# Designed miniproteins, single chains, continued (5): the designs that were tried, part 51

Each design is a single chain, and the fold is of that chain. pLDDT is the mean over its residues in the fold that is shown.

## One batch from the design tools (miniprotein)

Design m17751
Fold by ESMFold2-Fast:
Structure m17751 (fold): chain A 70 residues (1-70)
Amino acid sequence: DDVDTLRRQSDDERRRADGLDRAYDRLVQDYSLSDLKDVFQNGAKGADRLRRQYRDRADELDRRADDLSS
């Protein structure tokens, strides 16, 4: 009936809202909003830049660790 249909639709909307809230929290914890903006605006190129930034930072940390080990 129409009532059951509306309740199911309401539940679906709540689940989607909860899903977005969880996804947003995870993204904000793992990435900066400016990095995410670059990915969303520039797609594959933005994602490639973000990956390179993290790899470059990892390489820098490795070099610093090597220096301290000397």
Scores: mean pLDDT 72

Design m17752
Fold by ESMFold2-Fast:
Structure m17752 (fold): chain A 65 residues (1-65)
Amino acid sequence: MKKELLEKARELLFKSSSYSVEGIKVAVTKLAEGNRKEGEEKVKELSEKSNEYDKKAEELRKEAE
């Protein structure tokens, strides 16, 4: 039971990290294209998703304790 919750938390942390990395890629790409405003808006969206997955992972870790 606790092991399954920790595995799910790990997967959610990987998703959170994936969105953070995607945010960096989008920011660099859009800045290079001269579309800074679009980059900032997309980075905000990806940052929010990253934070949501991180919070879900914390809740699963608390349940595992």
Scores: mean pLDDT 79

Design m17753
Fold by ESMFold2-Fast:
Structure m17753 (fold): chain A 62 residues (1-62)
Amino acid sequence: AAEEALAHLLQASGSERAGREITAGIRALRQGDPAAALRHARRALEVEPDNAELRRAVELLS
């Protein structure tokens, strides 16, 4: 599930900014808002553009 993928990404993220966005995305998914989760995942990807797991999470949410 997308929430599970984002939870794994939070552990793999080395950036505080990306970690904050991933956490907000997980919260949005739990609240039933996949559109908000996608926006947060895209912001995290802007911070870590070479993060393949973040790229995959964006694909999964879109």
Scores: mean pLDDT 75

Design m17754
Fold by ESMFold2-Fast:
Structure m17754 (fold): chain A 79 residues (1-79)
Amino acid sequence: EIDKTKEIAKKLREEAEKLGVKPDWAKGKALADAAEEAGVSIAGLGENSLKKLEKNPKKYADSAAVSAAAAEYYVEKKS
């Protein structure tokens, strides 16, 4: 689970950087905390962000950067 989230975080970060979007750590942390509280998979949220980014990169670049930060924060917290 952690390894899967780590891989998703890496891919989301690489795609967001290619689109020129910087990390939003505050929103990422808030998303990770909210997802954990609600019992929602961080890996699942990241997978959905990647699919949306593939369909429309410009529209979903900012949300992909937030999802990358959320996944990165989750991995660090659990490690």
Scores: mean pLDDT 78

Design m17755
Fold by ESMFold2-Fast:
Structure m17755 (fold): chain A 96 residues (1-96)
Amino acid sequence: MTRQDYFDKLVEWARAHFGLSEEEVREIVEQLARSSGISRESAVKYLLASIEAAEKSGYKEVPLEEQEKLLKEELEKLGAKEVLEVLEKRKKEAEE
């Protein structure tokens, strides 16, 4: 898949569920990338992985450990290595 294909998929989901425009989705991606210190491409992959994990859980409240497993599985499928590294670093910092 191309970078554009991932972004387009994210925009379609956000429009369907929240009525967000492409510009609003782009701003969310930019803000997430800046706040997390990741690329825009990684931010898009993180959001898509989060959506897929939520869909697999049926948008129901599931244990945090199960949510983390689903999220990591979807991130690995998308090749979002930068996001996985940032999440692991943040977990380590929170435990210190």
Scores: mean pLDDT 75

Design m17756
Fold by ESMFold2-Fast:
Structure m17756 (fold): chain A 85 residues (1-85)
Amino acid sequence: MKSIVVSSSEIGSLTGIASGAMGNVVIGVGEEGHKAAEIAQALGGTGYQADDRDKALALVDELKRQYPDAQVIGTGGEGHEIGSL
Protein backbone atom coordinates (compact mmCIF):
# COMPACT_ATOMS: atom_id res chain seq x y z
CA MET A 1 0.00 0.00 0.00
CA LYS A 2 1.32 3.45 -0.94
CA SER A 3 1.44 6.06 1.85
CA ILE A 4 1.20 9.84 1.47
CA VAL A 5 3.49 11.54 4.00
CA VAL A 6 3.10 15.27 4.72
CA SER A 7 6.19 16.65 6.48
CA SER A 8 6.90 20.11 7.92
CA SER A 9 9.50 19.19 10.60
CA GLU A 10 13.25 18.70 11.03
CA ILE A 11 12.54 14.92 11.05
CA GLY A 12 12.01 15.41 7.30
CA SER A 13 15.33 13.74 6.44
CA LEU A 14 14.23 10.46 8.07
CA THR A 15 10.80 10.77 6.45
CA GLY A 16 12.44 11.23 3.04
CA ILE A 17 14.73 8.21 3.48
CA ALA A 18 11.94 5.88 4.65
CA SER A 19 9.46 7.07 2.00
CA GLY A 20 11.97 6.87 -0.86
CA ALA A 21 12.98 3.33 0.07
CA MET A 22 9.34 2.14 0.39
CA GLY A 23 7.99 3.89 -2.74
CA ASN A 24 5.79 6.25 -0.70
CA VAL A 25 4.95 9.82 -1.72
CA VAL A 26 6.32 12.73 0.34
CA ILE A 27 4.74 16.20 0.38
CA GLY A 28 7.19 18.63 1.98
CA VAL A 29 5.85 21.88 3.46
CA GLY A 30 8.32 24.63 4.36
CA GLU A 31 12.11 24.47 4.58
CA GLU A 32 12.51 21.23 6.58
CA GLY A 33 9.62 19.57 4.72
CA HIS A 34 11.24 20.43 1.38
CA LYS A 35 14.34 18.50 2.52
CA ALA A 36 12.16 15.40 3.03
CA ALA A 37 10.80 15.70 -0.54
CA GLU A 38 14.34 16.18 -1.97
CA ILE A 39 15.68 13.10 -0.17
CA ALA A 40 12.71 10.99 -1.35
CA GLN A 41 13.38 12.10 -4.96
CA ALA A 42 17.14 11.40 -4.60
CA LEU A 43 16.36 7.82 -3.52
CA GLY A 44 14.20 7.26 -6.63
CA GLY A 45 10.92 7.89 -4.81
CA THR A 46 8.27 10.58 -5.33
CA GLY A 47 8.53 13.93 -3.54
CA TYR A 48 6.63 17.20 -3.93
CA GLN A 49 7.54 20.58 -2.45
CA ALA A 50 4.52 22.63 -1.35
CA ASP A 51 5.07 26.36 -0.84
CA ASP A 52 2.04 26.65 1.45
CA ARG A 53 -0.81 24.79 3.15
CA ASP A 54 -3.25 25.22 0.24
CA LYS A 55 -0.83 23.60 -2.23
CA ALA A 56 -0.16 20.76 0.23
CA LEU A 57 -3.90 20.10 0.68
CA ALA A 58 -4.45 20.15 -3.11
CA LEU A 59 -1.66 17.56 -3.55
CA VAL A 60 -3.15 15.34 -0.81
CA ASP A 61 -6.58 15.50 -2.50
CA GLU A 62 -5.12 14.63 -5.93
CA LEU A 63 -3.06 11.72 -4.57
CA LYS A 64 -6.00 10.35 -2.52
CA ARG A 65 -8.07 10.38 -5.74
CA GLN A 66 -5.36 8.33 -7.49
CA TYR A 67 -4.65 6.06 -4.46
CA PRO A 68 -7.86 5.87 -2.37
CA ASP A 69 -6.42 3.17 -0.06
CA ALA A 70 -3.27 5.18 0.71
CA GLN A 71 -2.75 6.28 4.31
CA VAL A 72 -2.08 9.98 4.97
CA ILE A 73 0.60 10.51 7.62
CA GLY A 74 1.59 13.93 8.98
CA THR A 75 4.89 14.81 10.67
CA GLY A 76 5.64 18.10 12.42
CA GLY A 77 3.10 20.66 13.59
CA GLU A 78 1.89 21.92 10.19
CA GLY A 79 2.33 18.51 8.52
CA HIS A 80 0.33 16.83 11.30
CA GLU A 81 -2.51 19.39 10.90
CA ILE A 82 -2.62 18.85 7.12
CA GLY A 83 -2.41 15.04 7.44
CA SER A 84 -5.28 15.07 9.98
CA LEU A 85 -7.71 16.79 7.56
Scores: mean pLDDT 69

Design m17757
Fold by ESMFold2-Fast:
Structure m17757 (fold): chain A 87 residues (1-87)
Amino acid sequence: SEREKEIQEFLENWEEELSLAPELGRAVLLAAKLDPGRGLERLQRELDELVAELRAAGVDTAEAQARLREFLARRAAELEAELKRKE
């Protein structure tokens, strides 16, 4: 749908800015390590849901970027804790 395309384009623009953030790389690595079949798919879905929520709330790009980084840092910490629990 048009809305799905718009959300995807929004996410792609955000991903370019976030690609320089260490939290994104760490979250991606941990998600893939914990669940090689579904980890990345799940992380992407959670990011898409958060982006849609922030967009619906009408926050500016700087505020949304800060919140996305906070989400990624928190998710990376949760995945790291889960990995340590399994080891």
Scores: mean pLDDT 68

Design m17758
Fold by ESMFold2-Fast:
Structure m17758 (fold): chain A 73 residues (1-73)
Amino acid sequence: MAAELAELEARLVAEARELEARLADIPEADWEALLAALRGAVAQARELGLEAAVAALEALIARLEAHVASLRA
């Protein structure tokens, strides 16, 4: 279990970093669905105690929300 959770956390962190690098390439039509999926992932990671994954996902959400806000200003 612990080893499986560590692997999951490492994967989530890596995927969050890859997605953050591609934020500018994400179509507006996908933002709402992506934000909902990321918020769900944060809730699950928090329940599992995956602190590094929670931090990476929350940073990605904040970057995406800031990007969306900048385009609506």
Scores: mean pLDDT 78

Design m17759
Fold by ESMFold2-Fast:
Structure m17759 (fold): chain A 64 residues (1-64)
Amino acid sequence: RPFSPLEEQRLAEANAQARKLIAEVEKKGEDTVESSKRTVAQALRLIGDALAEALRAEGKPVEG
């Protein structure tokens, strides 16, 4: 599978940010299932956006 260095970099950055976000929620002790779902949705969105942006920056078409 052709992973570009830009794709890997963007995924690593998104992963780091998502992990940070999850750690902050965990540290603050948010007690609702809704908060957990929201954090996961945010993390997934960050990863998805980073991947789409990396593909676009590499000059590859991104299906929206």
Scores: mean pLDDT 69

Design m17760
Fold by ESMFold2-Fast:
Structure m17760 (fold): chain A 66 residues (1-66)
Amino acid sequence: KEKAIKELNEATDRMVALFESLGMPEAAEHVRKAKEEALATFDDVKEMKRLVIDKMHDYFVELTEK
């Protein structure tokens, strides 16, 4: 469980840092919320990462279109 949380934190931390460097703090916050939802919904790190990536991909597409 700790290993899964650490791996998810490393992946989401990279995304947060990237979005913050691009001046997109709302996108960074969306990553944090997606991480919390993944941790509450799944116990498997692969499913957690997939949820975060899928949500960020969809969010990014919507953000760039609006």
Scores: mean pLDDT 75

Design m17761
Fold by ESMFold2-Fast:
Structure m17761 (fold): chain A 101 residues (1-101)
Amino acid sequence: SEEDEVARLLQEAEARYPPDHPLFTAARLIVNRLLARKHGDEKALAAIDAEMDRYRARLTPEQQAAFDRLRKIADELFEKGKSLVEMVREIIREADRLAAA
């Protein structure tokens, strides 16, 4: 299923990051938000938005900029009607790019 492919992509990405890495944590939160939006789950979306706001608040300014960039990319891809798998691949790719910089 598409959800199984998304879970696989996240698991593979997680293996490349240290525990609690800010960019991977941001990517996971953003992917969970995309899943809530795709399912039309307004309650889950509100809960994830609140969790994202709390997480962002504890980040450094540089980490906040990276988080905001990943969220912007996700929102733009969603508005363009990209599949969940395509959106997740692009989010992971951008997180990997930011981690390498």
Scores: mean pLDDT 86

Design m17762
Fold by ESMFold2-Fast:
Structure m17762 (fold): chain A 73 residues (1-73)
Amino acid sequence: VAPLSIEDAFNAAKEIQEAALAVPGVTDVEVEPVKAGQTIAVKITAESEEARKKALEVAEKIAKERGLELEVL
């Protein structure tokens, strides 16, 4: 997949952060474009494993739609 612009990567990171935080039981989401915007690094803190998995699914879907790799911390 061709790398997106750094601006597109930051827009994707914001979308991922907002969508993941909207998942009930998610308490914190850290999202950062890395590797020149080719990869989005995500750290999700949630009250339950179910909430964390749901937030990761949302993040993976958005990253895939944008042609970005997702790195889970």
Scores: mean pLDDT 77

Design m17763
Fold by ESMFold2-Fast:
Structure m17763 (fold): chain A 92 residues (1-92)
Amino acid sequence: AETAQELEELLRRDVDEALERRREVLTELLEKALKDESHKEHIAEALIKEAEDLGIKVDKTAKELTDEELKELFNKILEKSEELLREQVAAE
């Protein structure tokens, strides 16, 4: 058991915990933000940009997305972001 192997195991555990906490916090923040009508359009626009940056195609404008579609898009962004983060931790 080399020190490097022990560090890799600890990093995997930390990443899993961080991803669970991140998902809970961000989902709660999104739900609160969607209740604020003044922020909904801006949040929708930001989510579309993040989705496209991650390779997720969005065919609707910020004004056309429903609260349910915004939550679904947000979940897809989180899943893709989590996959990329896990690949970075797994490295080479």
Scores: mean pLDDT 72

Design m17764
Fold by ESMFold2-Fast:
Structure m17764 (fold): chain A 90 residues (1-90)
Amino acid sequence: SLDEKKQKAVLELMEIWLENLKKLLEVLKKEKDPELRKELYKEMEDGFAYIEKQVKETEEKLNFSDEDKKKLEEIIEEMKKLLKEAKEIA
């Protein structure tokens, strides 16, 4: 169904965003300018806030399976861990 295709697209988009956050963290780890580290962290934090809002709104509109809800939760928890690590570096 269209809703199943939308659910799959959301999960794929979340995996892409998680991979991008991992790449940004590696850039942050190599950055020597403290001001640029703070700006990179802010971009990661703002990006995550947007993602978390979109996931919550999507959950209200689409009936995700328990398995897919668990996958979304695991991705969000992984993103939170990356942000915590980024904050300690910034």
Scores: mean pLDDT 83

Design m17765
Fold by ESMFold2-Fast:
Structure m17765 (fold): chain A 68 residues (1-68)
Amino acid sequence: MDRVKLAIEHYKKLRDLAEQNASQSEILKQMREMVEKLPPDTVLNILKGLVHEFPQLQPVVDEIKKEL
C-alpha cells in the first residue's frame, strides 16, 4: 500500500473521530493502529497536524509520543 495514501486515511479517520467527540480510548486505539503501520516520523507529522486542528487531542498525542 502507498504510505502517503495510508497516512491520509489515518489522518481522515482521526479527524472524523475528533469531530464526533469520540472517547479518548477510541482515539488512542486508532492512533496505535497508525503507529503499527507507519514510520515514527510520519506518525509525528500527522499528530502535529491533528493537534494544530484539534487542540483537545493533545493529551492522547502526548500518550502516543511516549510509545514511539
Scores: mean pLDDT 81

Design m17766
Fold by ESMFold2-Fast:
Structure m17766 (fold): chain A 72 residues (1-72)
Amino acid sequence: SAAAERERLRAALLRLLEDPRLSDAMKGALAQALHDLFGEEAEPDLAALLRRYPELARRNEQLARSIVALAT
């Protein structure tokens, strides 16, 4: 279901925030993207997330596919 895919995406992004290989700037951007995607006040744009973080798509093709599936 879309809800299950959205929860998997949220969990995957939260796990990325714990990765010590990510810079503080990238972690800040990911935290903002999580707020924008899952926060009540922000209008989410999943396609924009993929465009903003192409290095995440390269590292995790499954995450990239999940973002695209939720955006379409």
Scores: mean pLDDT 58

Design m17767
Fold by ESMFold2-Fast:
Structure m17767 (fold): chain A 75 residues (1-75)
Amino acid sequence: AEEVKKKVEETVKEIEADPNSRVVASGMSEDGKAGIVISEKDGKIEVKVFKSEDVSEESLEAIEGAKKYAEERQK
């Protein structure tokens, strides 16, 4: 939980520090064991997913659904 939260927060900070990149969306699962960061760099969408070792299938499925939704919209 703490590890996933730190990775999401660090990734958001790194993207925001880069003038050529922006955060489009970020989120975490309800249990904090899965996270997603969606960013744009030079007109390209990048999706990063973070998982805890003990992530539940429900949390993983919710984050994967968000990832798929973001990837489908960039087409």
Scores: mean pLDDT 75

Design m17768
Fold by ESMFold2-Fast:
Structure m17768 (fold): chain A 87 residues (1-87)
Amino acid sequence: MEEFLERAEEKGREGDWEGAGQYLGEALSKAVELLRQGKGEEAARGAEELARLAERLAEESDDPVYQEAFRHMAELARRVAELARAR
């Protein structure tokens, strides 16, 4: 989880929005896996960190397609965190 978020942030700093998006997607998949394993607290924490990073990347990106994609990823991650906390 944390490794994917760190790599997404690194790719974002390089202006590699495709790479950043790929690692955010892998982090989201890991958050869902943790939720399925009953690790709701870990899933919620990871999803909240993912949402914050995705929101920041949306603001920093100069590509309107990636701005929209990162905003959608942030919203989805927030919903995953809410579901994880409800369990």
Scores: mean pLDDT 85

Design m17769
Fold by ESMFold2-Fast:
Parts: C-alpha cells; structure tokens; sequence
Structure m17769 (fold): chain A 85 residues (1-85)
C-alpha cells in the first residue's frame, strides 16, 4: 500500500481525536522528523523522556496518548511473556 509516514500519523491523530495544524508543522514544532513520529505512532520506536517532553510542549494530548500506548504495549508484552511460561 502507498501509505506515507504522514498518512500514518494523520490516521492516528484522527482515530484519537487529536487536533494539529498539520503533520509537517507538528514535526517542525517538536523538532522530530515525520519518520520518527510515524515510528512512534506505529510502535516501531520507543518514546524517550526528552522526546515526550518536546511533544507535550506542542500537543499534551498526543504526548499522553503516545505514553499510554507505550505503557499498554509494555504491559501486553510482559503479559504475553508470562502467559508463555
């Protein structure tokens, strides 16, 4: 599928009801690349405290949703590991 990094971010923001001016503006305001933001919303990259703070300064709602997903993934991964024992 011809899905771009920007389209992945837009789909995530729309699904969560998070309002931003544009994905490009979000990348510029946070100082993070569109590719990195895409990897955060897809779960391919871990959220760092520094990057969380940059995102929170621009969009507190996005920061909380990314943190929630990162925590939920960590809990699910731990549960799957426990269930395999």
Amino acid sequence: SSTTNAERIEAFLSEKGIEVSSVQQLAEDTGLSVGYLSSLVTGESSLTPEHLQRIRAVSPELAEELLRRDIERGVEDLKVAVDRI
Scores: mean pLDDT 76

Design m17770
Fold by ESMFold2-Fast:
Structure m17770 (fold): chain A 69 residues (1-69)
Amino acid sequence: MKTVGEILLEARQRRGLSNREAAELAGISTSTFSRLISDKKVPSKETAEKLIEALELSEEERKHILEAA
């Protein structure tokens, strides 16, 4: 099963975004996004919801990320 970091990395790549661009769309810092995609940080529920919205995650990806938060 994919980690939160793997889901976020793939969603970013699918959208053609850099770490900076993905972070800006989600309203978080680039360093926070980098830590999330490397699984060094667990997102808060608020941050998870911002990422779901910004990266247009599927229902299954949303459930997985919210479960981890």
Scores: mean pLDDT 81

Design m17771
Fold by ESMFold2-Fast:
Structure m17771 (fold): chain A 85 residues (1-85)
Amino acid sequence: MKELEELRKLLQRGVAAAAALTSALTGKPVTAEVEIRKEGDKYIATITVTVDGKTTVLVGEAKTAKEAVEKAAAKAEAYFRELVA
């Protein structure tokens, strides 16, 4: 439980920084929000990115919260990279 909230806070800070940088580079409003939840024996990390009113949901799932966060973060990095290309 504590580890899940700590991972969520770290991921939220990272994606917020990436969103702010992407917004500055593209001239478009960019925001990002993070949710981490447990469903059965797996964890699901969700990053919701809104760019100029368009919402994209990036999901990582794994047997551990850390692996779920790592998968979601990798997808977010790829998505932000595409937005600035």
Scores: mean pLDDT 84

Design m17772
Fold by ESMFold2-Fast:
Structure m17772 (fold): chain A 98 residues (1-98)
Amino acid sequence: KEKEFLELALKALELARKGKLVEANKYADKASDIASGLSEEKVAKILEEAMKKAGMSEEKIKEIVEEFKKLASKVSIRDATHIALMKAIGLVHEESLK
């Protein structure tokens, strides 16, 4: 499941770079469903790895991962993961327009 979550998250970010936001969101949703079966610690590590491989800055990765950790305790791992991936998708897409 860890490898599946990483692959789905990477695909979402790749689609975001190409401007395929509807497809990116579908992959983010699938990734979030897989993440619900993982621990918070495992999800945080894989989110960091996926964003790093997608070429995001260390500063932005840290911001999203810290927000994920705060949200995971208040909502669910699934919903916190979805919020984190949607933020990453937005940032990757904005960078692709420059």
Scores: mean pLDDT 84

Design m17773
Fold by ESMFold2-Fast:
Structure m17773 (fold): chain A 89 residues (1-89)
Amino acid sequence: SAVTALLDELNISPESKELILLVLAGAPEEVIRERLLALHPGMEEAQVDERIEELRLQAELLALAAENRDLPEEERARLLEEVVRERAA
């Protein structure tokens, strides 16, 4: 897939790649939470919640970047910035 190719090109860590792919596959939150806790057994609930939200944002940005790969870099950057702005509001 375009997302998998992009993840490979960006040299994202194997752990982050696995978690991002789970989010993109539509895995339930409990599955993502269980995997995070398996990788980081000492993580507090609040930290897990924050990490899941970060993973969702990263997955959304990567999917958008992969879908718009044929657009000029400046135009892709603008689209990604808009998503970040909307989620920060």
Scores: mean pLDDT 74

Design m17774
Fold by ESMFold2-Fast:
Structure m17774 (fold): chain A 95 residues (1-95)
Amino acid sequence: DEALREAAETIEETLNEEEREELKRRALEDAFALGVAATADAETAAEYANLDREGRRALARELAATSEEAAAAGRRYEAEMEEIWKRIDEIIAEK
């Protein structure tokens, strides 16, 4: 709760509405990729950790296209990130 409040205050103070929407979009994309990577074997997970953001997204798309388990995990992580951002938006609105 305190960590989310601190994050929300930093976002409100440093970013405008357009910048916040872009940060949220990127956070959702990154959460999906991380969820997909969480279903991977140790070698694939290590490779994922060494990729840049674009490489991670590309690998996640490839894995999700061939595995329903990977796609489902990606969607679950994305949904959790949506709830985090909903709470951030609520904290900003309360100020």
Scores: mean pLDDT 80

Design m17775
Fold by ESMFold2-Fast:
Structure m17775 (fold): chain A 99 residues (1-99)
Amino acid sequence: MKAEEERRKKRREAIARVIGLLLRAIGHALEMLLLDLSDAQRRQLIAQARQAIDDARKVRDDAVKNKLFSKEEAEELDRLIETTERAVEELIREAEERR
């Protein structure tokens, strides 16, 4: 019981952290699209958005290494991260094209 409760807690914390990082990445990309920013500020937001995606992957990898997810659940997280990265890169591209 105690080991399963601890595993469930760590699993929920990992999911919350991945989702939080992915939302942060989208937020940075949207700020770059919607705000009147200098070239330096845009480069910082791009770097922050990409770093948040990389951090989300690291949280996923650590959680898989600690056996918190099944293979199917890990693949679902990978799809979520990949879909979010694609959306972030599309927002970055749109922001650069609107210059």
Scores: mean pLDDT 85

Design m17776
Fold by ESMFold2-Fast:
Structure m17776 (fold): chain A 99 residues (1-99)
Amino acid sequence: MLEIVSESEIVKNKDGTYTKTLKLKDTDTGEEYTVVITLKKNGLIIADVYHKGKKIGTIVLNKNGNVLKEDLDLSEETKKDIIEIVQSKIPELLEFAKK
């Protein structure tokens, strides 16, 4: 099971995108992941996943939280946990973008 160890404030980028960074820890294995969640101008959510400083894949979601694409080299259980955490942050990103 993944837990959020730390999360950044939402940053508005000069290109009009919004980014939030999460640090996740697997409570069973002790492995740590960094997820960089970006809300694009077109409403797509891009979550780039890092492990040990290397990008291991990307999840693409729409604003409703539907997964359009993923290429993560992880177990199905770990992928599902990351996706659920990313989905949980979408409302916060959308509300921040309205301001």
Scores: mean pLDDT 86

Design m17777
Fold by ESMFold2-Fast:
Structure m17777 (fold): chain A 74 residues (1-74)
Amino acid sequence: SAQERRRQEAILLARLTVLTSSALFHISLGKLDQARRDIAEMRELVEEARRQGFFDLAALGEKQIAAAEEALRS
């Protein structure tokens, strides 16, 4: 149903938000290996979102990954 689909999308969005915050927090502490693991999990979540047809969420995730990788390089 549309209601169940919205619920599943919300769960993936919540997971993406937690992983993004975790990656940036680990970068701020110089925990670069931990940050790389967080980014890898974000990539897996983006592929899951794309596979389920949540293309706007996948695009958001790709932007968050790019921002985290840029922060990791600085």
Scores: mean pLDDT 90

Design m17778
Fold by ESMFold2-Fast:
Structure m17778 (fold): chain A 62 residues (1-62)
Amino acid sequence: KRKEMTERIVKETGLSRSEAEEIVDMALNGATDQEILDKLKARGVSDLEATAAVGSLNSILV
């Protein structure tokens, strides 16, 4: 799951693998969708891409 989630985030956002791993670890540790969105936007990810990434995490995680 973690590797699959990381690759998906890299593809959807263009973040580095290490940054995508941080986002995935936040989700696995119970961070809210809003917290993940805020983190992605802080890293320069667009609202549209951040929303897609959160949707992908929820699809795989739950």
Scores: mean pLDDT 78

Design m17779
Fold by ESMFold2-Fast:
Structure m17779 (fold): chain A 96 residues (1-96)
Amino acid sequence: SHDELLEHAEEEMEKLGFSEEVKELILEILEAVINEDYETAEEKLRELFEKYGLDLSLVGKYLGEIAGIVSSTVSLEVKKESLTKLLKELKELIES
């Protein structure tokens, strides 16, 4: 379920050492995508990228990847794996 995907994201972000501020923002992005509120999701993702000086040209790519994970017909376990990979990639970008 989407609730299980959100729980997994929170647990994984804690393990990866994300700050509370970044965790809240990423959870807001995921919730917006789950609700098909792609405008809010894009605004929040852009806010994250601006805050950490990341390449804004990548916002559309990462939004598409998040939407793909959420809307995919694959099993929940595969979605969790894909989300973990994405979160690790975002952590690397933020910490450089």
Scores: mean pLDDT 87

Design m17780
Fold by ESMFold2-Fast:
Structure m17780 (fold): chain A 75 residues (1-75)
Amino acid sequence: KEKEKTKEKIKKMKELMAEKMKTLSDDLRNEVAAATNIVAYLLEEGKSVEEALEEAKKYVSEEATELVKEAIEKV
């Protein structure tokens, strides 16, 4: 039941990020795509939103991580 809810949340987050990426620079778009994929992967593995965002910060800019955080908070 929790696994299905997590998958739905990930799907909505990815859809929101895809729309947001249409308005971003190419560099920030690539970082947001990477951060979205890292967060999605970790959420599927059962990590918390906080843990997933902290892991994403190791690989992408703070700005890209904040955009993903805003999207996940909206779903």
Scores: mean pLDDT 80

Design m17781
Fold by ESMFold2-Fast:
Structure m17781 (fold): chain A 98 residues (1-98)
Amino acid sequence: DQERIDRAKLKLGFGRSLLALLEAPEEERERGLEIMEGIIKEALETLGLEDVAREAREILELIRAGRLEEARERAIRLAREGRAELERAGIEVTLTEV
């Protein structure tokens, strides 16, 4: 159950962070992409959640490629999946944006 909760938290966190990055000014987005790459690598090394890390990295590559709408759709899905998984685990999610 803890692994399931950790996976759900990462899905929600990465989805929200990637959405925030997509709404950032283009100038700030480049720095944000570097920061996100580091966070994804750290999470993979620490938690071993390869599926979540792969999805987050694929979304990040879509942003780099200028495929912003596809990236947004996938980031929303990732965040919603994480939220739903947390709620199913009996964890109250008080943030309302996803």
Scores: mean pLDDT 81

Design m17782
Fold by ESMFold2-Fast:
Structure m17782 (fold): chain A 64 residues (1-64)
Amino acid sequence: SKDEKLAEAAAGQAAGYVESLTGLPAEATGELVDDTVAEATVVVDGKEYKVTYDSATQSFTVEE
């Protein structure tokens, strides 16, 4: 439950971050990689972005 909530929060924040970069609506799904790190798959305009979220620093890294 706690891990699921962190993954959901990370996904929501990742979607908002990508939406701020693109100006388009974003949807995201997240999963925990570590106690403080979650990966989110963000979909914008049919294109997928992989985003890593570190909850300790509240920072995002976008890959491919």
Scores: mean pLDDT 73

Design m17783
Fold by ESMFold2-Fast:
Structure m17783 (fold): chain A 86 residues (1-86)
Amino acid sequence: MEEALIEVAREIARIVAEEHGEEAGERLLERLTALARLAAEDEELRRKLIETLRADIAYAEENAEALTPAERRIAELARRALEALE
C-alpha cells in the first residue's frame, strides 16, 4: 500500500512540476509522501482519504469536459491511489 501510494505521489508531483515548476512539484511530493506514510499507519486517516478521493473522482467525472489534460491525468492517478487503499 505505502509503496503504491508513494509511486502515485511521484507521478502527480511530476505533472505539477511540468505545469507549475520544479519547486512546486518537490513540495507536493513531500506532502503526498508524508500523507501516504500516515495513511499506511492510521486507519482513520486512510478512511478519510478514501472518502476524499471518491468525492474528488466523482467531481472530476461530472466535470470531465472542463478539466485540462493535466487535471485529467491527476484524476486518473487519484483512481489508482483509491484502488491501492481498498
Scores: mean pLDDT 79

Design m17784
Fold by ESMFold2-Fast:
Structure m17784 (fold): chain A 90 residues (1-90)
Amino acid sequence: MEELLEKLKEIMREALEMLRKGEPKEKVLERVRERLKEENIPEELAEEILSQVERLIESRERNGPWSEEEYEYELELLEDQLETAVKKYS
């Protein structure tokens, strides 16, 4: 459980960093799907992670580029969401 949560945090942190740098939506989603598949993330968790990435993309499109404060806030929210998802699966 702990190891799985840490992997998911790394994947989401990478996605957030790509979004901060202005990477295209398709590029970000492709990268996340690749990482989830390579790490053998369970289907239920993979769907949750992809949903979170889509939500972040929509948020950035709606509100514009994230500030440092906004980025840190999103990371904290994701950490809570990931912990909940992992425990639900377990």
Scores: mean pLDDT 75

Design m17785
Fold by ESMFold2-Fast:
Structure m17785 (fold): chain A 99 residues (1-99)
Amino acid sequence: SAAFEATLKQLEEGLKEKAKLIAEEKTGKKVEKVEIELVSLEVEDLGDGLQRVTAVYKVTLTLEDGKKLVYKATITLVVDASDPSHIVEGDLEIEELEE
C-alpha cells in the first residue's frame, strides 16, 4: 500500500532525527551522515481490523571526525488495516550495537 509506504517513510525520518540527537548528546560531536537499513519487517493480523507492524532497522551514524556508531532500532506499531496511516499505538526502542 502506498499509504503504508508513506507512513514508514515518515517514521524513518523521525528515527534518523532521534538517532542523531542521541548520538550527538552521547559523543559531544556533530553527526554528518545518517544511514538506515531495514533488516526485517513483520506484519501480524490482530483481528478486529488491526495489524501489528514490527520494523527493525540498522542505523549507521558518521560523526564529524569520521567515526561510526551503529544502532538497532525497533519500531512497533498497531495500525488500522484499512488505513495504515492511522496509527493506534506506537513504540520505538533504540539499542547501541557492540562492534
Scores: mean pLDDT 81

